Designed miniproteins, single chains, continued (3). Designs and how they scored, part 60

Each design is a single chain, and the fold is of that chain. pLDDT is the mean over its residues in the fold that is shown.

## One batch from the design tools (miniprotein)

Design m10063
Fold by ESMFold2-Fast:
Structure m10063 (fold): chain A 100 residues (1-100)
Amino acid sequence: MAEGGKGGRGVPHPGTQAASDAFARAAQLAETGGDPEEVARYMEEGARLFQESAGDPELAEKAVELGREAMKAFREGDYERATQLAGRAASYANEAGSAL
């Protein structure tokens, strides 16, 4: 991963990595039937970190929207749907911050 395309940097923005990690953690917790409060916290933190760090407002809005839908599904007891949506939010955050 030596050739980064964004601004000549070879490393993704740290905030987008943190956002991706938070969304991925939320997805794992949702999949294993973790605490709703904990899933909510990771989803909210991921969305916030992505908004502040991504630099692409359209991708940031999409990730936040997916995060909100995941939270709603989790609160309604649809853990499978919540996990899928959280995973997609993590993917958007990772793509926005990665070299591809």
Scores: mean pLDDT 66

Design m10064
Fold by ESMFold2-Fast:
Structure m10064 (fold): chain A 80 residues (1-80)
Amino acid sequence: SGEELAKEVLEDPEKNIPKLIEMLKSKDPEVRKEAGEALEYIIRHGDRETLELLIEALEKAGLKDVAEKVRLMMKVRFPE
């Protein structure tokens, strides 16, 4: 499930973010849906450090629009 994938990323972001990114780029719509559900969970529950690592990895993978969405949500959860 997306929640299980999200929990893996939250436990070890550096190890599991690459898996999340490959799933977001999958040609299989069911795999992309699971990754999208995991992404939403991570945005809602991840700490600032995890979200910063996720943004960097998304930008490097060419998922710039997704990275911008995470950045905007991070500003809502962690206002200045």
Scores: mean pLDDT 85

Design m10065
Fold by ESMFold2-Fast:
Structure m10065 (fold): chain A 92 residues (1-92)
Amino acid sequence: DAELLDAAERAARGQAELTMELYKKAAEKHPDNEELKKAKAAFEAAYEALLARLEELRSAEDPVAPLLEALAAFEKAALALKEVAEKVLASK
């Protein structure tokens, strides 16, 4: 169902935008924080992997289960970056 894949892509993009805005605020405060840099790299890799998987699933016969697995992997990476960014923002 193209509508489900389009909805998933829009939701993922919105989550990525919010996560990146939090990252930017943390990076402004601590530009050389290695944990933040590693979490960002992992997040970017997970987001690119999700977008590639969404394109593959547009021609799949049964996209729902692999879509949910791909979304869960992306959400895990996004949450990890958010947690690191929040920790950095809370530090002096």
Scores: mean pLDDT 85

Design m10066
Fold by ESMFold2-Fast:
Structure m10066 (fold): chain A 82 residues (1-82)
Amino acid sequence: AEAERRAQIEALVAELIAAIRALDEALRNGDLAAAQAQLQKIQELMDQIRELQPDAAMRAEFAPAIQAVLDAAEEATRRALA
């Protein structure tokens, strides 16, 4: 149902936020292996959100949070490659 899909997306977005925090902590500690593991988890969570096919209203509601996650992941990847 639509409500179940929304709840699943909300849970995945919360996991993305937690993964970004873990990624930031790993980079702050110089733990590149942990940082790579969190980047992989972020990609997997993003794929799961796409698989749930959020409607236009849900996409608009979650877009700022998802964009913030993508921006943070790009910055973290840039630091990991430096």
Scores: mean pLDDT 76

Design m10067
Fold by ESMFold2-Fast:
Structure m10067 (fold): chain A 58 residues (1-58)
Amino acid sequence: GDPAAVFAELVLLASEHGVPMPVAAPRPTAADARALLETLYRAGVIDRATYEAYLARL
């Protein structure tokens, strides 16, 4: 997968919906992307299908 690209997309989505963004390492890992994805899902920003689609890209 491409965790850095996924993380970048999730950061943009979080920003658009006013969700506080976590402080990221200079090179985001799959764990960083998964943590942000879980945060967006718990916040109700994304649905289950979107969550699973992004998780599959990691």
Scores: mean pLDDT 76

Design m10068
Fold by ESMFold2-Fast:
Structure m10068 (fold): chain A 77 residues (1-77)
Amino acid sequence: PPDLPDKMSKKDLIQWLDQSIEWIRRQTAQGRLPPEVGDKSIKTLELTKKKISSMPEGEISREDFRKMLEEAGDEVE
């Protein structure tokens, strides 16, 4: 996945999530990830994107974004 900067706008985080989803799809298509792992990761990123889209405008720290990713991962499975 693309590297995370220390602080990002909501728009930048959504772009990063879209790029990360596409990267995971490519890894799965190339046989580098099992489909089950790829599907779970994509669901986690899509859920995180939905949560960010529902937040008020502002900057989100890398730390807060990582917590959101972990929470989304726990919710998916």
Scores: mean pLDDT 78

Design m10069
Fold by ESMFold2-Fast:
Structure m10069 (fold): chain A 75 residues (1-75)
Amino acid sequence: MEEERAAAIRARARELAESLTKEEIAERLEELAREHGNEAWLEGVRKLAEEGTKEDLAEALAQWEAALAEEAARA
């Protein structure tokens, strides 16, 4: 089950990297960090955008999308 989740996240990250630019992925991550209201996450996103690859950013975005879906189910 955890393995299926990891595979889904990787597939989504690949789609994001193929479809979006690095700047578009970084902007989406920053928007999610602002919506969650977490300054530590926003700092992490900015650092990743400066130092990371497009694929690193896509993977982070895919992981956050998956986490948000789980939180929505719990709310």
Scores: mean pLDDT 77

Design m10070
Fold by ESMFold2-Fast:
Structure m10070 (fold): chain A 70 residues (1-70)
Amino acid sequence: PSEEELEADVLLALGQIYLAIGKKDFEKGNVEAAKEAYDKAIELFRQALPYRPDEAEKGIKYAEELKKKA
């Protein structure tokens, strides 16, 4: 893979980590921390869009759904 594709894969992985953090914070009742984590995930997925559009778009949609639920 190109360096940009590898960077996008790292951004996607970090986005997934922030989604997991947000879900745990939400389960504990830390709603504001959960929303902050989901916002960070969305930002990371947006950065991955040019090289991993399908995966990044799915991540953004899922994070937005979790944010609305929180």
Scores: mean pLDDT 86

Design m10071
Fold by ESMFold2-Fast:
Structure m10071 (fold): chain A 95 residues (1-95)
Amino acid sequence: VTEEEAEVVRKILQDYLKAPPLTLEEARDIAEAIKRYQKGEITLEEFRKIVLRALLRAYGVEGEEESDLDKLTPEQRERVREIVEKIVKAAENLP
């Protein structure tokens, strides 16, 4: 994934999906995961873990499992779940 591709994903996540502020590295991880999932190189479970890890990092939390959402406030937890589902749905509908 190029830096330009990572910046596009970062803008979509922040402006369209109202995600927490993401670093370029976090956006790159998500962009690469989208491409790998679309190619069938990773499972849905692996894709969700990569996206979840990046979003948790944006909230200052380490983790990649659903149980790591317990480290967030209930409001932040629901926000992360919503964003993960929107990213998954977008990846399934984008060429």
Scores: mean pLDDT 76

Design m10072
Fold by ESMFold2-Fast:
Structure m10072 (fold): chain A 88 residues (1-88)
Amino acid sequence: GPLTSFTTKPTDVKTEAGGVDTVTVNVPYSGTYEIYVDGKLQKDAEVYDSNYKLVGKDGIADLKAGTYTISGLKGVTKDSVITFVRIK
């Protein structure tokens, strides 16, 4: 398709113990994505599906369209831009 990435705004930002942030995101189409916050690769990011199954780690995930929880993000605020760069 013409778009190789999408962006989202965090609707709910929770800082976990250890200073990592979690957010919920809606993935619009299937692909393998690298995860960025404000242009920085999130190499500690983990992706969980709606059943809390780990489906991605180290800032990379193979995802279907749907709702996911992203954990291990750094420096997220409600004004941050989360970018999913489709690599496959």
Scores: mean pLDDT 76

Design m10073
Fold by ESMFold2-Fast:
Structure m10073 (fold): chain A 60 residues (1-60)
Amino acid sequence: GAEKAVREKLESLGLTPAQAELAFEILKNTDRETAIEELMTTFGLSREQAEEIVDLYESQ
């Protein structure tokens, strides 16, 4: 499902399973721009990486 694909992609970018779970909760509970900003600020992802994650989540 969406959750597994998004978590696996986040872990491939260097996040721990716990960080991937937190990132997925952010995606579920915020708008696109807030999610991009939080992924960049909280986990150190580039804007391009954060946009890829949000796009993956929205495509499911």
Scores: mean pLDDT 83

Design m10074
Fold by ESMFold2-Fast:
Structure m10074 (fold): chain A 76 residues (1-76)
Amino acid sequence: EKEKLLKEGEKAREKAELLRKTTDVMVHTYEIQAALSEDPERAQRLRDQAAITRENGRKAAEELEKKAEELFKKAE
């Protein structure tokens, strides 16, 4: 049913948006903690964690966005 595919696509897109927002919050939290850290080694580890979190979140969001696009195409 076309409506079911569209609904599933919308849910995947919404999940991608939420994931991008939550990833941004986590990345900013790590960056703030790094800036406030008096230990240079700890600051660097926090920056590394921010970079890893950003990359993983980006990939996961892109996969959900691709899934949404495929569902929308099937609805045509």
Scores: mean pLDDT 86

Design m10075
Fold by ESMFold2-Fast:
Structure m10075 (fold): chain A 77 residues (1-77)
Amino acid sequence: DVGAETIASAARIAASKAGVKLSDEDIQRIRDAYLNDGVDAAIEEAKRIAEEKGTPEAGNLVKDAVQRAADAVRAAS
């Protein structure tokens, strides 16, 4: 799913910019949240993982990036 990959990619890039390395398992959890529970679930999952591995600031940066990616996917469809 192009939407799931776009969201997962945005989370990985934003986390990296915030100094947080997401594992393949973390990225898969974000994809699963998007596919099973929708965009809001993917945003919250990405934020939680980034906060747990980094800081609240990293969580907010990842949340904002995933939201922008989700908005772009919605605009493209």
Scores: mean pLDDT 82

Design m10076
Fold by ESMFold2-Fast:
Structure m10076 (fold): chain A 104 residues (1-104)
Amino acid sequence: MVTTMPLEELKEKALEIFREALKKLVEEGKISEEEAEEALKRLEELLEKAKTFEEILLTSVVTLLEALGHLRAAEVLREAAAAGLPASERWALVEEAYRAELAA
């Protein structure tokens, strides 16, 4: 049975998961507390504009990539989504950008 959750509940759960992920990244020394707070505020603002589950997911992933310093991967994902590319092509472009950032 598929439980349909309201979009507002999905947005709250996305923020909760993101907050926990950011807390762990700060504890591991990968990002600062200031960077974590800025990323969380940015996600909250972007999620208010999201109207679909896909937009919530894409916005959450983009904001997490930006918080981790993977700015090129975040930009590529945002551009591919805006261009209306199929999901398979969007994720392939993000993987390529992420690998390029790891090599740099």
Scores: mean pLDDT 70

Design m10077
Fold by ESMFold2-Fast:
Structure m10077 (fold): chain A 91 residues (1-91)
Amino acid sequence: MGELTVNIRLTYESDELNQDALILYEAARQYARDLAEQISRETGEEVEIEEEEKEIDGNKLILNIHIRARIPGPDLPTVDLELTHRDVTYP
C-alpha cells in the first residue's frame, strides 16, 4: 500500500486584515474536507487532515492544510497546492 500527501497553503496579504481572510480560510478548509471525502470514498481508507495558521508582520496570514491518506498501489508524489490572495487598497 502507498501514501498520498496533499499540502495546501493559503497566503492572505492585506493592508487591513478583515473578515475576508476568514471567508477564504473557511473556503480552503471546505475544499480540503471535500477532497478528503473524495479520497476516502475512492480508497475506503481513513484520511488525516492537519492545519497550521501563522500571522507574519501583522499583515500576512498563512494557512497550511496537510492531507494524508493510505492508498492501494505505490506511493504517489506529494501534491503541493499554493493559493495567494493579495488585497491592495488603491487611493
Scores: mean pLDDT 72

Design m10078
Fold by ESMFold2-Fast:
Structure m10078 (fold): chain A 64 residues (1-64)
Amino acid sequence: SLDDARRQIDQAREQVERQSGQLIATQSVEQALQTAQQLWQQAIQDLTQRYGEDVVNAALPAQP
């Protein structure tokens, strides 16, 4: 459902933010940012496969 997709997107965002913080403590900021971007892309791709592109797009904030 759309609500489930929103919840999963919020959880993925929090997870990436948490992991990014840990990576910055042990790795360079550049490497941590690259890893965070990859994790976010993987999370969105997984959610798109699970819920469909239309549902994921509706759950994400509108971007210009």
Scores: mean pLDDT 73

Design m10079
Fold by ESMFold2-Fast:
Structure m10079 (fold): chain A 89 residues (1-89)
Amino acid sequence: NVITNTTTFQVKLNRAIRKGDVEEVKRLLNDSKDLHPIEIYTILGEPLAIAEKLGNKEILQVIKEYVETLPIGDKTKQLIIDEIDRIIS
């Protein structure tokens, strides 16, 4: 079930970010390729907020690089990328 899969993905991603586990974040994002890109985009808000609160710039950079690979509209991608760049700066 795609909805259940995206919820499970977000829970795992949030845990990896809270632990500062950069390699696990990278692995989870790579493994997410089987999920719908728009659903992934929709659930990134909480993971990004957690990474910002923790100040983990490496995790923010990893999420930015991942968003750049998503097959979603260029304007939608740029909004997330610009937000991450603002946080990293």
Scores: mean pLDDT 77

Design m10080
Fold by ESMFold2-Fast:
Structure m10080 (fold): chain A 58 residues (1-58)
Amino acid sequence: MKAWDRLPERERRVLELAVTQGKSLEEIAKELGMTPEEVQAALDRARAAIAADGSALP
């Protein structure tokens, strides 16, 4: 899937760290200078974008 090409830089980096490298919300927050709540919100947006591109439903 290439949904990350559609993501803003922030959401894309959060998604890469969480999905590709398996980092926790707190680890991503420390690395990017964000709060865990901001990381969670960015992941939720990234997942929504992937669902739109990746067709989980008909």
Scores: mean pLDDT 71

Design m10081
Fold by ESMFold2-Fast:
Structure m10081 (fold): chain A 63 residues (1-63)
Amino acid sequence: SSQIQGRKNVKKDPSKKPQFDTLWQKIIDYSVQHIKSSVMNDKKQQDKIQKKIDDIEKQLGSL
């Protein structure tokens, strides 16, 4: 939902596109790290990465 809202906000204000692209790339990067941490059964790292993803999703929704 935050990603959809962010995309809608960029359509209304294209000046927000660079910020959206930066935040979206961070979500992709952290999602890959989260998968790796899950495979390694590193619960502390998973929780840390999930918190970072949650923070970025809040920023996307507020664009």
Scores: mean pLDDT 83

Design m10082
Fold by ESMFold2-Fast:
Structure m10082 (fold): chain A 95 residues (1-95)
Amino acid sequence: SMEEAIRRATALAFFSGFEVELDIEAKRNPEKREEAEKIKEELARLFKEALKAIEAGDEAAKERKLRELRELAERAEKEFGVDPRDVYRALEVLE
C-alpha cells in the first residue's frame, strides 16, 4: 500500500542519516573506515531481513531483526560516537 511504501521510505531516510554520520567518522579516523563499512553493510542486510519479515507477517522474526538493528546502532555509538537516534526513529516507523 502507499502507506506502507511511505513508512519504508521514511525508515530508509533515517538509516541514510545514520550512514552519513558513519562516513563522517571514517573520514575523521581513516583507520576506522573498514569497521564503518562493515556496520553499513550489516545495517543494509538487517534492514532487508526486517522488511522480508514484515512482508511475510512474521512478527517474531520482525521483533528479532528490529532488536538486532537497535543493537547495531548501540555498538556504533560506543565504538564511533555516532548518534543512534536516527536508527531509533526508523525502528519506531517499522514497528
Scores: mean pLDDT 86

Design m10083
Fold by ESMFold2-Fast:
Structure m10083 (fold): chain A 71 residues (1-71)
Amino acid sequence: SELRNTTHQELTQFAQELTQGTDIPAGTISTLVDQAVDFAVGLVEKKLLPPELAIKFAKVILEEELRALKS
């Protein structure tokens, strides 16, 4: 899916920028990114949000989850 691939790439880059210099395991980051992608794609496929807003919403959730792991 073009939407899934584009969303995964964008959220991966976003997560990498947020986690630079942190001790968060790469596997944990990948899992959270995959969950955020599934969430964003689900919102678009259910016609709840357009892709641009679904990705923005997924970024907010992903950022909050990653911030909670920074200690």
Scores: mean pLDDT 86

Design m10084
Fold by ESMFold2-Fast:
Structure m10084 (fold): chain A 95 residues (1-95)
Amino acid sequence: SVLEEVEKAIEFIRKLKEENPDNEILETLLRELEEVLEMIRRGEPMEKVFDKLGEGIQKVTLMFLRSTDPEHRKDATEALKEMDKVALAVDDELR
């Protein structure tokens, strides 16, 4: 389910952040995913969840492009792969 994929993504990103707790990209991504999780829990339309997820991905991508820290960029790349799994689950639900 979309809920399970979001929860898995949040858990994965929290583990990455334990290794690099000052990574602002991971912090922003985690906040965006927690907002998506609350939207799902409130029964928000899946189209709204998809829009919010897209906004979060765009925001994180811009932070990634501004980052000069190779470790922050590496962790952000792994976290973005988890967001892609969430986006695919939401897209599947909208079909």
Scores: mean pLDDT 82

Design m10085
Fold by ESMFold2-Fast:
Structure m10085 (fold): chain A 86 residues (1-86)
Amino acid sequence: SEENLKKAAEKLIEAANLLERSGDFDAQVDAALITMEVALALSEKDPEKQKELLIRAAERGLETAQRYGNEEAVKLFKEAIELAKK
């Protein structure tokens, strides 16, 4: 649903902000890329394409959060994937 896609985007931005606050330069670069991908997804008018873009951003963010050991960001990216799939 559109509401679930919006909630997924909100959780993605929250998770990206956690990576940005980590102080690690590589995590901050990945956070900026995730934020850009979410912005592109939100500009997409086709709900199926928006869903695909949000899931892709969330899966990438999950890999990044796991590499940096950011457990709170891992949780948020997992929640974003589940919301986007509904």
Scores: mean pLDDT 84

Design m10086
Fold by ESMFold2-Fast:
Structure m10086 (fold): chain A 81 residues (1-81)
Amino acid sequence: MAEALVEELRARAAARDLEGAREAIDRLTELASEMPMEEATRVFLEAARAVHEALPADDPVRQALLRRLEEAAKEVIKKHQ
């Protein structure tokens, strides 16, 4: 479920587990690729919110995870076009 993966991403980010957080993003991206574009967009926004809530604004891990989410969202959007 997308909600479970978003919560896993939140927990991994809070623990500063960059590898685990990236794996959660990859699994969430695979799931979102099979969703309608509107639902996929909502899932990526929820994932970005989870990362924003888990880590402070000046944390380089937060920046790395947000960048990975942005690239993943772009790839999913391309598949719907």
Scores: mean pLDDT 82

Design m10087
Fold by ESMFold2-Fast:
Structure m10087 (fold): chain A 101 residues (1-101)
Amino acid sequence: DRLRSLYNRTNPSTNSYREQVEAAAELFRLDPEGVLALLEMHRERGIYSDSVVLLSAGVLRALGHTEEAEEVLKKLEAGELTEEERREVVERALALAREHL
């Protein structure tokens, strides 16, 4: 249920990137442990899709790092995020989420 809802709201074919970040921020506020577990799973697989990066930006926004989340969103929309920058965003969101819990 949570995974399906998250996937639907973070699907680029149905929602804008901004809407996906807003949905991810709300999901983290409601289910921080579930979002953390999902990000940890993606990190272990080493695959940083647009949806995983948007989920990470949502976590940053939920934790008050709004300017950082907005910068990630703009770079992703421009297609300017390198694979290394994607990894750094996910690792940072995970570190901050763990400190929050």
Scores: mean pLDDT 80

Design m10088
Fold by ESMFold2-Fast:
Structure m10088 (fold): chain A 71 residues (1-71)
Amino acid sequence: GDPERGKELVKEKGFYDYFTEEGDAGPAIKGRTGLDRDLLRKLLTEGVPYTKIPPLSEEEADDVVAYFETL
């Protein structure tokens, strides 16, 4: 995964409507590295519960996971 592309995907797919990097206005993205990478990829590809974030491709999910691992 590419963390820079993952950061762009997080912005473009509306993740910041539901999550913040630091947790100021919603659940923190920082600390999501505590989830199993495979579970996080599965959630991203099947659709994030309680959000309007569309299901990501496997490549997009890998990039987003790589970004979350940098936080």
Scores: mean pLDDT 66

Design m10089
Fold by ESMFold2-Fast:
Structure m10089 (fold): chain A 87 residues (1-87)
Amino acid sequence: MPTDEQIEQTAAAIAQESRAGQEAVLRVMRGEVAKLDDPRRAELEALVERAEAALRAGDTESFRRTLIELMRLAREVREERERQAAA
């Protein structure tokens, strides 16, 4: 599982990518979220939409912060699913 530091470093790296690279990352994230059978799917979809809106607005800082929130929530969903599979 990625650490908070690794998530922040990844979000910063994505924020330094070309716009086309950032759009490609969001497409992958949207596709992964769409496959989730989890109550938090709607929250993850809202975070993807917020990141897409920040990207369109040229707000690199909001984009970076939203990516951090998205990746942290995705980690929590994965950890909980692994715990549920063990129960």
Scores: mean pLDDT 81

Design m10090
Fold by ESMFold2-Fast:
Structure m10090 (fold): chain A 82 residues (1-82)
Amino acid sequence: MSELIALAGEITRLAREQLSPEAAEEVGRLMEEAVRAAAGGDADRAHQLLDEVLRLAKEEGADTSRIEALVAEMKRLAEALA
């Protein structure tokens, strides 16, 4: 649980550094929903929300390499909780 929150916090920080304020706010919202979905055992929903985060980062022209690595780890944890 605490690891999911830590990963979501790091993704949100990277979004604030690389994306517009509006896109960073949306990433924060999606991350909160992804953590709740993962905690509730809904890995499919968590994966959908995490994929939406990657799509937003790519649309803003960010270097997604770090975000992709963190998203992959968060997806693995979501599957382990399901």
Scores: mean pLDDT 82

Design m10091
Fold by ESMFold2-Fast:
Structure m10091 (fold): chain A 80 residues (1-80)
Amino acid sequence: ASDETLEKLIALLSDPDPGVRAAAALAIPFEENAVKAIPALKKVVETDPDEVVRRAARAALEALSKRSEEARKALEEITL
């Protein structure tokens, strides 16, 4: 639950390996300051070439929407 852990997970959203990006996205909602990752997660849902990674980032935003209006708004702004 440190900013360092969250920043590392956000950086891993840009990893060359789609498995690493998906795992990072799914880990983010468990961090104390996870709301800081909402813009990065939204970008992954909108732009990642890998469908599994996009689904992982969307699932992370859905988990965060339980406790964050910013995450709920991000989900509403995501286009199909």
Scores: mean pLDDT 84

Design m10092
Fold by ESMFold2-Fast:
Order: sequence, then C-alpha cells, then structure tokens
Structure m10092 (fold): chain A 88 residues (1-88)
Amino acid sequence: SEEELRRVYREALRAIAEAYLQGSISPQEYAELVLQVMRAYRRGDLETLRAILASAEARITSDLNEAQKKQLEAELAQIEDLLAASLG
C-alpha cells in the first residue's frame, strides 16, 4: 500500500541517518544510501526499501547520545525537504 511504502521509506532513512551519526557508515555511503532510498520510493519499490532498511539496521550498534539525536532530527528534516521537492 502507499501508506506501507511511505512508512518503510521513512524507517529506512532514519536507520541510515542513525548508522551515519554513530560512525558505522561513511559520509559517501550515507549520501549513496539516501539517494538509493529516494529512487526506490519514487519507483514504488517496496522490496528494495525493505532490503536497505534491514542493511542499515544491521549497521546500528549503539544508542545515540543527545547531540546525535538532535542532529538526527535535523538530517531527517533536510531529507523531508528533498522528498517534498522531488514529489512537487
């Protein structure tokens, strides 16, 4: 469903951003994964979104500290702006 697609898309972006903020992925990997997630979402490719989500979650090894949590919310806001631009 469209709701399921949007949910998995947002979960994948959060997991990727969390892995990045923990230092588990490089800035280059972060940029590439965000772009892959946006492309899969635009295609309605739920299977690719689930695969990316699972891969990103496997790279999360610790809880975020307060500074990282604040940065995560800022990163997600920026990605939402990019999504809005890509859909309009």
Scores: mean pLDDT 81

Design m10093
Fold by ESMFold2-Fast:
Structure m10093 (fold): chain A 122 residues (1-122)
Amino acid sequence: MQDIIEQSRNLARQAGDKIGEAGDPADAQALTDRLIDAADDPLQFGIEMAQLFSRLSVLVDQLQSQYDKTAEQARQLQGEDEKKGKQAQAEADKLKQQYEDMQNALNVVGDAFGQIAQLLGS
């Protein structure tokens, strides 16, 4: 339990930074602060974690869409402008890394939420 709460706190901070980059730094900070504050209250922690999970799911979808578009542009440019194609591919590679990192974060939050939900349901 304590390890899951500590992992969730670290994940909340990392996710907050990514949500802030998506255009709402104040909302991101408020969500991470609420989750950290709720860590000793299982019911409140579960509610805040569900909100974080929902926010992360939206962000993963956004990053995947950006990656797909940038990767397609890179493929189209490879035959016409090698320099621009390589630059677009480098940007796609960065988006893929961000997408995979955020998807991993989503999985960790989902697992922690499932464990807390099971404890609350017993």
Scores: mean pLDDT 69

Design m10094
Fold by ESMFold2-Fast:
Structure m10094 (fold): chain A 72 residues (1-72)
Amino acid sequence: MEELLKEVEELLKEIGEVLPKLPKEVQQEVINRLSDLALKVETSPPENQQKELEEFIEELKKILEEAKKLAE
């Protein structure tokens, strides 16, 4: 679990570094998407937290990939 949380933190830092390079409208969409995903993890039952964190990591990876393409 600690390793998954560390991966989430690293991905969020990378997204934060790319975010200022994106158009303002896209920045708002990314922030809203991140907030929705974080809320979903926080409201999940303890037994599902590991699966929700794994899904969160996959979504963060997708957001980062999309953001990097738009920042080019």
Scores: mean pLDDT 79

Design m10095
Fold by ESMFold2-Fast:
Structure m10095 (fold): chain A 85 residues (1-85)
Amino acid sequence: SKADQLLQKAKDYETKVSDLESRKNQLEKDGTAQTNAALKQSEEQGKQLQQQRDQQMQQLTNEINQGTQLRSQYLNAYLLTLNDQ
């Protein structure tokens, strides 16, 4: 049914958001270790790695926000479809 398709879309985006959040957490942990190692050699190297990680984190945050919005939109569409049945 259309309701099943909308619910599946919402679940797909929920799964995608969860995966992206896990990747973001891993990137933060790995990046922090790399930055700390670089800072022992040079403050500039540490700052460069932090800036690169910040850019990647921003991209992941944007994708998480988009996925969260789409999940909510598909859930709302699903609920509206149920009201028509």
Scores: mean pLDDT 85

Design m10096
Fold by ESMFold2-Fast:
Structure m10096 (fold): chain A 84 residues (1-84)
Amino acid sequence: SEREEILKMIGLVLRGIGMLIDAEEIKKKYPNDEEINELLEKLKEAYEELVEAFRNGDLEAAEKALEKLEEYYEKLKKLVKEKE
């Protein structure tokens, strides 16, 4: 049903927000790191795609946007671990 699709998309957006908040905190710790800054910008772009998909009611586009966001977030976490 449309209601179930909307609830799923809300869940995807909430997951995306959590990753974006964490990424912004990472940027504060490494403000001059070019690789971290590039990944954060890509993560923000993927989040914008996710929000637009949500506005359009496009569950498939929302899932694809979250997959991109998760990929950039995993790369960001890996870079941070290499610096610890």
Scores: mean pLDDT 86

Design m10097
Fold by ESMFold2-Fast:
Structure m10097 (fold): chain A 73 residues (1-73)
Amino acid sequence: SEKARREALKKALSRLFGIELNVDDSGKEIAEKLKDHKEKVEKFLAIQKEIEEALKLFDVGIENALERNKERK
């Protein structure tokens, strides 16, 4: 879900930048905590899009492999 994706992103940002981000932090609160790491945040967001596209390809690949294994005789 979108909510789970956003929560995972908050945790990833907290780990990457060593900042205490709470699950309940708003976008404004996260931005304030990350202001000193703007360059790293921008790089992370660029990579995040590539990771999402890679995960879509993995999902398609896994699903196709699963179906082929069921159909192979």
Scores: mean pLDDT 65

